# Designed miniproteins, single chains, continued (3), part 99

Each design is a single chain, and the fold is of that chain. pLDDT is the mean over its residues in the fold that is shown.

## One batch from the design tools (miniprotein)

Design m11431
Fold by ESMFold2-Fast:
Structure m11431 (fold): chain A 70 residues (1-70)
Amino acid sequence: KDAEIQALLEQLRALKDEIARATDVKERSELLRQFGALAAKLIKLTEGDASQIEQVANMAYEASVIAAEA
C-alpha cells in the first residue's frame, strides 16, 4: 500500500517536471490529462487521507500554473 502510494507520488513529480519541460501546447495538455488520471488513482489509494490529498492538490495546482505560463 505505502510503496504504491510512494511510487505514484514519484510518477506525479516526474509528470510535473515533464509538463515544465514541454514546449508544445498539445503535449502539455496530454501530460496534464495523464497527471489528472494518476492523481485520481493516488487519492483513491489514500482512502481519504487529508494530508496526502492536499499534497496531490498542491502538485496539480503547480502543474496547471506551469502549463498556463509556458
Scores: mean pLDDT 74

Design m11432
Fold by ESMFold2-Fast:
Structure m11432 (fold): chain A 100 residues (1-100)
Amino acid sequence: LDELLQKGVKAEENLLAYVKEHFPEAEELIALLEEHIARLKAGFGKSIDEVIAMLEEQAAEERRLLERLRAEGAPAELVLLTGLDLHSIEEMIAELKKQK
């Protein structure tokens, strides 16, 4: 669990840095990534079930943002990056469910 959470934190921090550099106007995505990093860090020492529930909530939040970005005609790269991040969270949920 902790190794998977550490990988998740690193991936989100790398994405946050990239978005801040190339899409500083993407304030909603930046705020979402910052919240996700904080929640992943808070996941250390929690049960697998608690972490899965947290990640499922994060995935739902990011799906809503992705739909808004598509509806608003956001840059294709920003839509792609948001979708890839969502996919990574979904893969983390699937991996944790295998460990139950």
Scores: mean pLDDT 83

Design m11433
Fold by ESMFold2-Fast:
Structure m11433 (fold): chain A 76 residues (1-76)
Amino acid sequence: VSVAELEAKAKALLPEWVAELVAAGVPEAEARRLAEAGAAALVEAQRLKNAGDDAAAQAVVEAAGRALAAAIAAAR
């Protein structure tokens, strides 16, 4: 998967991710910021993998996942 392909896919999925976060109780403005940050993290992780830094790529994905989980937990 190229960085450009992943970026295009992430942009196409942004409205869906925002809707899912809002359904989980996250305010729309925060949901949009989190979805955009998650998309950026996926693109950055792919860029790091392409550069041969699998450990940094994994860390970026995990940090984004933790931020999403924390926001959903805080929304209750």
Scores: mean pLDDT 77

Design m11434
Fold by ESMFold2-Fast:
Structure m11434 (fold): chain A 71 residues (1-71)
Amino acid sequence: MNSDKIKEALDLLNQGAEYNTQGDSQKGLEYVNKARDLAKETSPSAYHTLGLIGGSLIGSAIGLQSQQQKA
């Protein structure tokens, strides 16, 4: 039942990576966060794994989140 949501979360993560390669790291971070939020609804392990992969793909995803505190 949760496999479709996992596939959707992975697709969002891939879109985040594509935005990062296009030079839009801010949108890349937004898509990584959407993927993690969706994965959280499937399982805690999926959320953790996608968080680690997303952080690696964006480079400084955690650092960029700190800059969003103003928003």
Scores: mean pLDDT 64

Design m11435
Fold by ESMFold2-Fast:
Structure m11435 (fold): chain A 61 residues (1-61)
Amino acid sequence: AGIGVETDGSYYTTSDDPRAQAVAKELAAKVKGKSELEAAKIAAETTEKINDPDIGIGVTG
């Protein structure tokens, strides 16, 4: 599933996968008010922890 998060705290998922939904919500809270570089680092760390090839994460800000 695709996950998008923005530094304003908004998020979306490209599927109804509850794992993707939960990750998107948590990640959006973590990146809110961060720089694009910090948000990208947090997203990369989250992706590594999930270790699920079906979940892709994008960050904008």
Scores: mean pLDDT 73

Design m11436
Fold by ESMFold2-Fast:
Structure m11436 (fold): chain A 81 residues (1-81)
Amino acid sequence: MTLSVEEIEKILQKVLANSSQYSAGEINAAQFSLYIINGDFKKVYEMVKKQALARGLPEKEAEEIAKKVVEKAKEVLEELK
């Protein structure tokens, strides 16, 4: 099922706007939203961690950011059910 641009924007706003150390512009928005809708939280975690490491963050900080984003993504998915 194809997500609309508006649905993608709502998912990103809910998941990433509440992340203190994470930028939406560093993630492929469409792919990220599809991982959330499909409940593929392992790929959500890996994508966030990879971008945080690419920005030069220490591995421990990248893992903590990824964990927080995954928990927020789970909340957003439950709201969409």
Scores: mean pLDDT 68

Design m11437
Fold by ESMFold2-Fast:
Structure m11437 (fold): chain A 104 residues (1-104)
Amino acid sequence: DWQQYYNQGVDYLNQGNYQQAIRYFDQSLRIGGPSNYQSYQNRGNAYLLLGNYQQAIQDYQRSLDVNPNNYGSWGNLSLAYLRLGDDDSASYYRQRYSSLRSLR
């Protein structure tokens, strides 16, 4: 049950313990497989908060491969690229975020 590990990861994220959050999201992904977009999204959030922007980008892209309507991952992907100084990619993903959010 990947949801058990996912929930523990979210609890650690909320505590600011990003390394432990990543460990639990790793276990969630190992069990839940490639369709587990929630664990990719929140592991990406943990990496973003640690300043590991390239790892955050990888996880957000994996989340969006599974669920392209996850507008939060588009927004955070834009932010990660902005933090890396890639303004063109940041602008592209920000437009995708805005487009999907307006379709609510």
Scores: mean pLDDT 86

Design m11438
Fold by ESMFold2-Fast:
Structure m11438 (fold): chain A 98 residues (1-98)
Amino acid sequence: MEGQKRAAKEFYEALMKAIEEVDPELAKKAKEEDTAVIYIYDESELKDAEELAEALLEYGLAKKAVVEKVDKETYEKILELIEKYLLEKRRERAAAKA
């Protein structure tokens, strides 16, 4: 399907896995309520986070989206986990094409 929708889905899956590692209870509640949770560290990122939330809702990946401000350490840990899971997904696609 369209590359943008696929990229959004891959990002959403990586994000949910990252949240599950950091806060398993929040991840479980988010899955049950079909809610996307987007973390920010600085309010300057709020607009970008809101635009991402809207994209996830438009693509039907979640029914609701919330933006949460977290401390720098939590934010960096989430980003590291998202990057790790996205890299794993890219590796799997490369293997499937070979």
Scores: mean pLDDT 76

Design m11439
Fold by ESMFold2-Fast:
Order: C-alpha cells, then structure tokens, then sequence
Structure m11439 (fold): chain A 94 residues (1-94)
C-alpha cells in the first residue's frame, strides 16, 4: 500500500530529524518528542483505516527503529526508556 509506505517513511523521517537535533534537547525532551511521533503515527494508522495486518507491519517497523535509537543513544536512561517503548509496541502486536 502506498499509504502504508508513506506512514512508515514519515515515521522514519521524523525520528531521523529528531536524532539530528539530539544535541539541542535534554534526554527527557527527546523522550517526550519520540512519544509524540509514536502517537501521531498511531493516529495516522487509525485515520487511514489500516487493516490489522498493516497496523502490525507499521508497529513492527516503529519498534525496530526505536530499538536502533536505543542502541545508538549515549544516555543510559534514555536508552532504557526507548527500549521499553519498543517492548510496549511489540506487546501491542501480540
């Protein structure tokens, strides 16, 4: 689906832009911005009437990118919180 790819691409673009601005944000501000991006993506999935299969694909993609962000984070607390967000998203798929 072109809509599915657009949602996935937009999530990646927003997360990448946030990562580029990491030095301008506290770990707490970064975490809040990540949550905002997740919630906006979930809203777009709902508004575009994605199937349960398509929703699982987007959630899996989001979790994978958050796991990468956690691994690359220099802040241990932020890394832990990002991993916990990825785990919660993966639980939503099960």
Amino acid sequence: SSTLEAIKNEFNAKLSELARKADELSPEEYYEKVKEIIEETKKKMEENNLSDEEKREVLSYMASLLETEARESKDPELSKKLRELAEEIRKEME
Scores: mean pLDDT 87

Design m11440
Fold by ESMFold2-Fast:
Structure m11440 (fold): chain A 69 residues (1-69)
Amino acid sequence: KKELIEKGDELYEQGILKALQGRYKEAEELFKQASKLYEKAGDKKKAEYYKKLSEGSARLSELIEEIDS
């Protein structure tokens, strides 16, 4: 289970880097994967938190697509 948390932390860090680069669609996918790993590890709090970050990144991606249309 600790290995799942470590992998989740790695994906979370990558997601933050993508978000900082304005790559919100990639950040969405990374946070979604991190959330799934935390859920499998039994860390419900982190799983829910990263699910919300994924949803937020999706929202930002939608807003960028709207202004770039």
Scores: mean pLDDT 77

Design m11441
Fold by ESMFold2-Fast:
Structure m11441 (fold): chain A 70 residues (1-70)
Amino acid sequence: DEYLEKIEKLFEENKPLLSKEDVEEMETLVEHIKENLELLKQTKSKEEVQKFEKQAVEEFKKKIEELIKE
């Protein structure tokens, strides 16, 4: 999944800038996103899944940017 790969890549690239606690929080968030995507793929159209994926990427980027600020 292109969007999930983008989230995982963004996390790995920024992992050295994050504290241990922030890394654990972000790992939990990635797992929740994966679980939600799996459920959506079983019950929703491809278009609705893509909308969720785009929102998940945007929220993940914002969270990382806030954690990196200091």
Scores: mean pLDDT 77

Design m11442
Fold by ESMFold2-Fast:
Structure m11442 (fold): chain A 74 residues (1-74)
Amino acid sequence: EPLPRDERLERARELFERELPLARARGPEEERLLIGSLALLVGPAETAEWAGIPRATVSRWAREVRARIAAERA
């Protein structure tokens, strides 16, 4: 059973707030993967607000993650 969208957004935000400092400490690649992946799940607008970075940057990282997934599928 998938959770309602609002519940999923709340849970995603909680996990993101816990994981973001750890990803940043591990390095820029981990941060980009976390933020890009989150944007694919909840959208770039919400992700940009939660991460405190420009929406355009979040959208770019989301495209990079999506391209990586597509390459693995190919």
Scores: mean pLDDT 77

Design m11443
Fold by ESMFold2-Fast:
Parts: sequence; C-alpha cells; structure tokens
Structure m11443 (fold): chain A 81 residues (1-81)
Amino acid sequence: SMEEEIKKLEELKEELIEEIKKRNADLPESDQQFIIEVVENFFNWVKEEALKSGKKVNLEALRKAAELLADGTRAQILARR
C-alpha cells in the first residue's frame, strides 16, 4: 500500500538524519541543522511526488541521492568558511 511505502520512506529519513548528525559532529550545531533541513526538505518533496503519482519509491536510489545531497551541502558549508 502507499501508506506502507510512505512508512518505509519516513524510516529511511530518520536513519539518514541520525547518520548525518554523526558524520557532521565536527561542525557547529547550526551547520548540522542546515544539512538536516536540506535532507528533510528533499524527503518531503519525494513523499509528495510519491503520493501524487502513486509510484513506489526506489529506496536504495533515494538513500544514495540523499547522501550525495548531504555531502554536497557539507562541502558548500566548508567552502564558505
């Protein structure tokens, strides 16, 4: 069901947020929060698109895309220092 697919998406989001916090523990809390917000906004967009289309989300591809987004956001933060 779409409800079960959305639950899996939310579970993946929570797992990635915890990993992002650990990987970025060297950054100020404000920078960690910014990376988390970027990833949360991405997951919220994916969730809305899944609900509109009724299509199953490829969770493996989503995990990789979100990790790249988090890493890219970290790189942008470090470049602004």
Scores: mean pLDDT 86

Design m11444
Fold by ESMFold2-Fast:
Structure m11444 (fold): chain A 90 residues (1-90)
Amino acid sequence: SEKKKLLELIKEIGDLIYEFMEAVEKGDKKKAKEVLEKIKELLEEIGKYEPEAAEKLKKLVEDYENGKITPEEFKEKASEILEELNEKIN
């Protein structure tokens, strides 16, 4: 179902945010960038179902890449959006 697919995508992005933070904490810039690219790919998939939430998350990725927010702020804000989306769809 659409709902099941969306919930799996939300979970996968959550897991990737964890991997991103681990890479950042270890100073592994290459891995952090690779994980961030995977997040971007999954946001394209989420955008097929929930375009507004996907756009907000894409903006957070861009803000992080442009040095406007810290990795910690990125995690906090992205997790909040994912939780709100999860609550909206159950």
Scores: mean pLDDT 87

Design m11445
Fold by ESMFold2-Fast:
Structure m11445 (fold): chain A 98 residues (1-98)
Amino acid sequence: SAPVPKDLVEFFKFLDVDGDGVVSYDDLIQWLKDTGIDKDEDGVIDDEELKKLTEALRNSGFNVTLNQVKKFVKAIKSGKGGKISLEEFEKLYNSIKV
């Protein structure tokens, strides 16, 4: 599989605010709330929120596409026990189809 885009690896590290090497779907949802992207409905990221997330990341200097952001969100959501390491994230990202 193609390697995970560098900018998505950097975003994963950005979400790891405490530096413990793991990120959860809740960490992503919290960041979306903090940036005003989350509609504050059921914690599910819909297609409109994915577009807003992609735009926010691009405006922050991350070179990402909508499909890459969709794969990123699915990979984070697929983590066992709700938390994943960077290595587990890379494996999950490469296994996901969009």
Scores: mean pLDDT 75

Design m11446
Fold by ESMFold2-Fast:
Structure m11446 (fold): chain A 74 residues (1-74)
Amino acid sequence: SVVDEIIALIEEIIANPEKRKEMMRRIAELAQKHNIPESTQMEIAWLLEEALSADEAERKKLIERIRELVEKAL
């Protein structure tokens, strides 16, 4: 599913922040293809910033919240 693809890209950014530009480009491509609003993309970016600075347990909760946002936008 597109939700799982976006979450996998987000998890890759968290694991390898140096890949952020490449992964964000892929997320934007998927968002355009599936008509995900720009407002939702901005919320995802904000939660991603929070996840990058979070402990492992809080990071998992933030990723789950991102999943919910993507699902609601589809």
Scores: mean pLDDT 85

Design m11447
Fold by ESMFold2-Fast:
Structure m11447 (fold): chain A 66 residues (1-66)
Amino acid sequence: MPSPEEVRAQFETALALLRENRDRVPVEEMRILLDSLLAYARKVLSEEEVRELEEEFKRFLAEIEA
């Protein structure tokens, strides 16, 4: 089972890679990937930690859709 630190690092890495490749990856595919990561985080992280990641992903999606 990954540690909370590992899960947060995976999210940060995924967001950075998606930002670098936003012109190459469809928005629908990004949403599926991020939703999968959040679903997994909900099983291993605390509610507060999940909320922080949810806010970061919502902000990222708003930036991509804007």
Scores: mean pLDDT 76

Design m11448
Fold by ESMFold2-Fast:
Structure m11448 (fold): chain A 68 residues (1-68)
Amino acid sequence: LTEEQRELLVKIARDTFGLSEEEARELIDYLEAHPDLTDEQIAKLAERFGITPEQLRSLRELLEVARA
């Protein structure tokens, strides 16, 4: 990711999902490092950040588009 793409994703996660800037950055960094998460790992990660698995999947899809 470029710095601009990362900042945009952080803003989306913060504004859309109610995450703090620190939480949004941590989540995006984790998703970038782990593109092959299982459904169980997605559910646990979503619970950790206080979002739904569906919201996390949406963020992952945006990240994949940004990386392509």
Scores: mean pLDDT 82

Design m11449
Fold by ESMFold2-Fast:
Structure m11449 (fold): chain A 84 residues (1-84)
Amino acid sequence: SAEEELAEAVGEAARLAAEKEGLSPEEVEEAERRARERALEATKLEKEKARKYLIGGAKLALEEGAISEELAERIIELAEKVLA
């Protein structure tokens, strides 16, 4: 589903950010899992607010060099579809 795709993309971004910070493999896996769970939870609450935070987060992560342009665009597209 689009919600699962969004959660997966957000989780991947969190994993890459954690790896860049030099966290342990266990901490990286936990960061990915927490980000996925948080994204799925957000889609069930306030759509407009959740969309804004996820899109803003993706843009910030891209600006900081933590994620690729492709991943940032994918998160933005999925957030706009799921949280429209």
Scores: mean pLDDT 82

Design m11450
Fold by ESMFold2-Fast:
Structure m11450 (fold): chain A 89 residues (1-89)
Amino acid sequence: NFEKIAKLVEEAYEKLYGRPVNVKDEEGVVSMFASLPEEVQEELLERLNREELELLKEMVRKALGKPLPAEVRARLERVLALIEERLAE
């Protein structure tokens, strides 16, 4: 569910950067996840079930539907590819 995804992303970010992050919405969670190293992203995706992976995929697709800087769009497209790879397994 959303709460589990948000918590996992916040915990990973805090562990890497040593500071809590105030994220309260889907866009913030997606942005934060996309900013994590690919290895950490893959580790978090391993901890999600299929339903949670589908939810995260939908959140990322919604973010990609908005005007975004090229750098942010590229990161979100990479994240989407990682999620789809996990769903194919």
Scores: mean pLDDT 79

Design m11451
Fold by ESMFold2-Fast:
Structure m11451 (fold): chain A 66 residues (1-66)
Amino acid sequence: SDEDLKQLVDDLYRAGEDYVRRGDLATARSIVDHLLMLSEEARKEGRLDVAEYAEEKARELQRLIE
């Protein structure tokens, strides 16, 4: 469901924040890539709300890395 996918996005984002805090930027960047792939797949399936949410969380995590 869209709700379950958004929960997955939240779980990935929180893991990414933890990796940034620990200085593991390589793993945090891998999580950004995962969120962007999830967004692209959701968009292809017409799940625009999930796609936009995943893309926004990817941008937020990327800002923490930069």
Scores: mean pLDDT 89

Design m11452
Fold by ESMFold2-Fast:
Structure m11452 (fold): chain A 69 residues (1-69)
Amino acid sequence: SLKGLAEIEQRLANLTPTERAALEEFEATRGRTPLKDIAAKHGISVERLSELIDDQGVRDLAVAVEKVT
């Protein structure tokens, strides 16, 4: 529902621009780019990027994209 999308957008808004960019690149590459390379490119740790993925970040982003496209 639209309430779910609002909650997802709120969670995404709590990410730093760097964290969101790294998460979006991970989703766009379908996990084909190693996490260490994405993390290094965006200046975050691999541990932090993995945490964002595990904390529903990828699912939240995928649902937000699916609602738009």
Scores: mean pLDDT 68

Design m11453
Fold by ESMFold2-Fast:
Order: sequence, then structure tokens, then C-alpha cells
Structure m11453 (fold): chain A 113 residues (1-113)
Amino acid sequence: SVQEEIDRLLEKATELAREALELARRGETEEASRQLVNSQFLILTAESEGYLNGVPLNLKLLLEAYKAQTEALEEILKNEREKGSRSADQIATTEALIESLKARIKKIEEQIA
């Protein structure tokens, strides 16, 4: 079913984000960033498919994916700060993305409660 396909996309997004976190923890920041982008693309695909087919996203699966992406992005940011390879504006942009993800997480948690 379309619902089962969308759910699988969200579950895979979580798996890729968790892989990104492990890569970032090992200092493999460039590969971690690639896996995180792939994770974000799968959520975008799930949202698009849900909209086009009139199927609501599984909020618990979406929540798990956003939490995993947030943890990976925070570890990537930590590595970039330690390396000193990013400008202040680039750091601020990444911090804003983390805050945006945290706001989305909070909103979903309030909807599930």
C-alpha cells in the first residue's frame, strides 16, 4: 500500500540519520553529511507522496527520523567547530537548522500527546 511505502521511507530516513551520527562520531564528517542529506531527501519524498495520495504521515515515525537527524546534525556541527573550517555565518545557518528541527519535534510531540 502507499501507506506502507511511505512508512518504509520514514524508517529508512531514520536508519540513514543514525548511520550519519556514527560516521560523524568517527570524524567522517563529509560522509556523515552525505548520509544526512539522503535522510532529509527521504523525508521530503515521504511528505510529497503523502500529499499527492492524501495519506497522512505516521507522526511517530516522522518524530524518530527528525530526532535522529537532529542528533547527527549536532555531531556534524561539533566536528565543524573543532576543525575551524566553517565561517561564523555557516555555523549560524547550521544552528538555525537544528533549532528548526527541534521546533518540529516539539510540535509533533504535542500532536501525539
Scores: mean pLDDT 89

Design m11454
Fold by ESMFold2-Fast:
Structure m11454 (fold): chain A 80 residues (1-80)
Amino acid sequence: MMEKFTATLTYSDGTVETFEADTAEEALQKAIDDAKKKGYTEATITLTSSSGEVETLHLKFVTDEEIKKLIEKEREELLK
């Protein structure tokens, strides 16, 4: 079955943005890139698959290495 992933990004000020992709890592990367571009240092991301799997994480945008590590972890959690 083909899965789609939606990353819902909630900023500390209450602003909400949504990003959709064919992979969990791509959806999460799109959300993080948007947050960094807009100058946010912190956000909550809820990652939802088309099959109903849901994962929530709290991010601090400090380094690209930490962001990549979090994306890999979310991919593993959703693809099990």
Scores: mean pLDDT 71

Design m11455
Fold by ESMFold2-Fast:
Formats: C-alpha cells, sequence, structure tokens
Structure m11455 (fold): chain A 72 residues (1-72)
C-alpha cells in the first residue's frame, strides 16, 4: 500500500507521462518510439508491483519522461 505522499507522486508522474505521450502521438508518424516508451513504462509499473521499490520506479519514469519530451 502506498502512502498518500507516494500515491500523489505516482499519480503526478503518470499524468505527466500521459500528457506528453498524447502530444507526441499527434506529431509523430513513426509510432515505434512511442510503443517502446509505453512498453518500458509498463515494465517499470510491473517491477514496482513485484518489488515495492517506489524510488526505482520514480527514477525509471523520469528517464522515460525525458526521452518522451525529446519526441514532442
Amino acid sequence: MLSPEQQERFNGLVEEFEKFLNEAAKKLKDIEALKELVRRAQEAAAELLRTGDVEAFEERMRELLEELKELV
């Protein structure tokens, strides 16, 4: 179970990722990079469910957000 602070951070990262993902999807014809970022985000979420390591999840999501911002 996540603390309220951890849940807020999780929700914030997910919302920011969705925002940039939607923006990138409208601008790109080659969706392969977007598919790969989504796959990696799903793997990060699966790893969080297995390990409970919120800090590792946050680091991975920040890396993915930086890559996603480069595509926008």
Scores: mean pLDDT 77

Design m11456
Fold by ESMFold2-Fast:
Structure m11456 (fold): chain A 91 residues (1-91)
Amino acid sequence: APAPKDLEELREEYARLLEEIAPLREQISALLRELNERDPEAVRELAERFLPLAEEAAEAERAGDYARAEELRLRGLKELAAWYLERLAER
């Protein structure tokens, strides 16, 4: 089972992941702009995949559960990175 992480560890992991994927952020943005012009339904499907995580993170933050909010944001970032890599592999 995955080990629980405290808020500080989650924030550090999120920051490290952001730095690691910084070069991919521009490519992801370019890909999303291209897809929105050519196939807005693909962008909608991506949004539907991530929306539940974003909503749950917002609810956790409002409840004062910052550790859960950061965990959900980190999961969302990891899923977005995985989706991008999948699309690049198809090209």
Scores: mean pLDDT 73

Design m11457
Fold by ESMFold2-Fast:
Structure m11457 (fold): chain A 88 residues (1-88)
Amino acid sequence: SKAVEELLEFSKKYKNPEELTDEQLKQFESLYNFVGEDMPEEIFKAALVLLIRSKSPKAEPILKKLLSSSKSEEKKNLIEAAIELYKK
């Protein structure tokens, strides 16, 4: 899908995939809950790419929660693409 391609292209900007700590995952969830739909797209895409690359078991519940709480079609499509890439 177009959203999957956009996330893959964005991920190419990272030279070394850094693992997100559990604390960083919690901070991202808290930030998204605070700013919601107003989170800038580039920051949102960066956070999704880091969640995918973490392969942390805590990342999938966060992605599913974001999907259920998101009201934007564009953000829903990006989250669904992130879940697809995470599960590969």
Scores: mean pLDDT 67

Design m11458
Fold by ESMFold2-Fast:
Structure m11458 (fold): chain A 80 residues (1-80)
Amino acid sequence: MEEERERVAEQARKLAREMGLDEANVEAVENVARNLLDLGVPPELVLEAARDIARQVAEEGVPLGEAVRRAVTRALREAE
């Protein structure tokens, strides 16, 4: 549903920004959230993935691409 998809994407963007990611990384997290929703991942797992990416980048210094790969793999496994 468009309303839910936009709300979840906005929450993911806000979460990434609040955790200190720059705007390019915030945009990447938003895009990952939209893609996971399009793949049928539940909103709660999408937001967990967004938080996981932000934590890995902001707190652990993990490169964005690796953080996304780990979080997406985990979300898809949990959605099974």
Scores: mean pLDDT 83

Design m11459
Fold by ESMFold2-Fast:
Structure m11459 (fold): chain A 106 residues (1-106)
Amino acid sequence: SIDDILAQLRKLLEEMEKAIENGDVEKAIRIAHEALTLAQQAIDALVAEGKPIDLERFARLLAEFGNHVLEAEEAYQAGDTEKAIEHLKRAVEVLRELIDFLEEAK
């Protein structure tokens, strides 16, 4: 259900925050990719139910989240762990907004 997907997204958000606090960039990136997949499943479920959803806003939030994750991965591969952590912290803030958007849409 959508409630199960949103509960999983909130758990991934918490796990991503903990990975960032521990400096585990690789774990935070893996969790972020799982969150991207679940966010897509959440929007697909809401669309299937005929909910009036701002798909353009969803796409912008998803792209912003994904761009921060990509920048974190690029920084980490370049050996800049501090910059990777900064991008992941920004990704967390966008993911929180994305989850709140999906909660409002259901």
Scores: mean pLDDT 89

Design m11460
Fold by ESMFold2-Fast:
Structure m11460 (fold): chain A 85 residues (1-85)
Amino acid sequence: SEVEELAKKGDLESLKELLLKAIKEGKDELANFIGRAIYETLKENLSEEELEEKLYEILLELARELGLPEEVIEEAERALEEEKK
């Protein structure tokens, strides 16, 4: 699988692009598969704290590229900040 090859290389940027495309096309199964590949790739290379921060950054990047309302982005930011307490 192209997704598995990219994950093995640690090519996070290409994985994010594929995830964004899958979400835009409504391909939920593919989006879930790519999301898991991103999570596993980050988990192997980052500490627990770094993993949480990086997942936050990726989520915000995807939300902005998808054109989600600022209200949805703000709600996601609050949820992630509450988990930090």
Scores: mean pLDDT 74

Design m11461
Fold by ESMFold2-Fast:
Structure m11461 (fold): chain A 65 residues (1-65)
Amino acid sequence: MISREELDREVALAFVAMTVALAIRAGYSRDEIEALIDRVVSQLPEEYREEARAFGRELADELLK
């Protein structure tokens, strides 16, 4: 049903989402969360980096309101 490429994409997005959620719970500042997003995203395949970065930033902005 789901292609391997789509699964890899979903795993990448989940990894960024979990990183952001854990960082917020740990009390990291917005700047620290942004730096963590950039660090995590740099480990992903290039094809997912921009999407994962945007997703992580949107989650951080939403959850830090």
Scores: mean pLDDT 81

Design m11462
Fold by ESMFold2-Fast:
Structure m11462 (fold): chain A 116 residues (1-116)
Amino acid sequence: SKEALIKEAEELVKKAEEAEKKGDYRTAAGLYADAALLYWLAGEKEKAKEAGEKAAEAFEKAYEKLLEEVKKAPKAKALAIVTAERLWAGMIEGAGNKEGAKRVLEIVDKIEEEAK
């Protein structure tokens, strides 16, 4: 139901805010991106766009730690991480935040370039 999607999105936002308080910006970014998708599916377009913006901002803050994780990972794991981040950018764009998605993709491209 639409109500169940909204409730799940609100719980994901709450979990993302707790992750941000702990400095776990990558987890926060993913949770905000998931919330954006659920708000979009529920027809809550403004909340979807806002959650997507928070996802992009959290991902920007995650950059240094994510770069180190990708540099240290085996090639297959590094590819999986980068693919997951590109999927989050797709969710942000699908949720109506094209500029936020663009910022995430620019960071992913920078991580791929610097991790070589």
Scores: mean pLDDT 88

Design m11463
Fold by ESMFold2-Fast:
Structure m11463 (fold): chain A 90 residues (1-90)
Amino acid sequence: DPEKAEELLKESERYREELLRILEKFGPMRNEEDIERVALALAEELGMSEEEIEKLRNMSPVEKGRFVRDYLLSIQDRAVEAYEEARKLK
């Protein structure tokens, strides 16, 4: 189904664009202040509740860094999955 393959390729492209947008917007996390800034800004952008954002704020820099990393990896995994499914529908 060429139409379904095209839709999956567009979905993969959207996830790649989202990943690049986040990486360009927030830049490298070089210190604890960068990690905190990126984690809190990302949580707000994801529509997390004020209670969830407050819990995140009280986490260690390592846990805040893991939150950002795990989210970016989830987007990458979704992009790869959509691309691989599209390729199976050649």
Scores: mean pLDDT 78

Design m11464
Fold by ESMFold2-Fast:
Order: structure tokens, then C-alpha cells, then sequence
Structure m11464 (fold): chain A 82 residues (1-82)
């Protein structure tokens, strides 16, 4: 169940990150919601996979500036650290 919800959230993030009309605030809110959810997961392996997948999506997004990518990736890295 949690794994399926992670997949759904990843798909929603992909759509937002690939939407040229998405505002920086909408993107940041979506990333923050995803990070908060993943941090609540009890399975450390699932958390790690979810963070790795979202980093790949952020890095490959054509609609994010280099500065936005750096800021988002840093937040994900900080959230992944114990």
C-alpha cells in the first residue's frame, strides 16, 4: 500500500515538473509534500529508492533552472540523511 502511494506521488511530481505552467511555488510545495511523506515511511529501503527516483526526475526536468535543481536536490539529500 505505501509503495503504491509512493508511485502515485512520484507520477504526480513528474507531471508537475514537466508542466511549463507550473509555478516555482507549486513545484516546491509538491517536492516538500513528497519529502514529508517519504520521511514518514518506516521502510528505509523504500525511502532510499523513492529519494533516488525523485532526484533522477529533478535532474532530468527541462523546466527547472539550474538554481532550482540545486536547491531541490540539496533538500532531498538533507531529508535522506539520518
Amino acid sequence: MEEEKVKEMIEKLKKILNDPNATPQQIEDAIDSFIDYVKSLKDPELRKKAFEEIKKIVESSPNLTPEQKERILKRIDEAEKE
Scores: mean pLDDT 78

Design m11465
Fold by ESMFold2-Fast:
Structure m11465 (fold): chain A 60 residues (1-60)
Amino acid sequence: SSQDLGDSIVTMAQRLAQQGRLDQARAVIDAGVSLLTSLGDDSTAQRVRQQGQALLQQAQ
């Protein structure tokens, strides 16, 4: 489902951020939001955007 896809996107971005790969983590969030929006799942796209922003803001 698109919800499972959203969870996978956030998990991948979190792993990249933990590795210090912040540019790649941002790219994964941005690409994921675009994909979810194209699939018509605006609710999941908004959730991924919000979780991605929080994750990147908290990344060291």
Scores: mean pLDDT 85

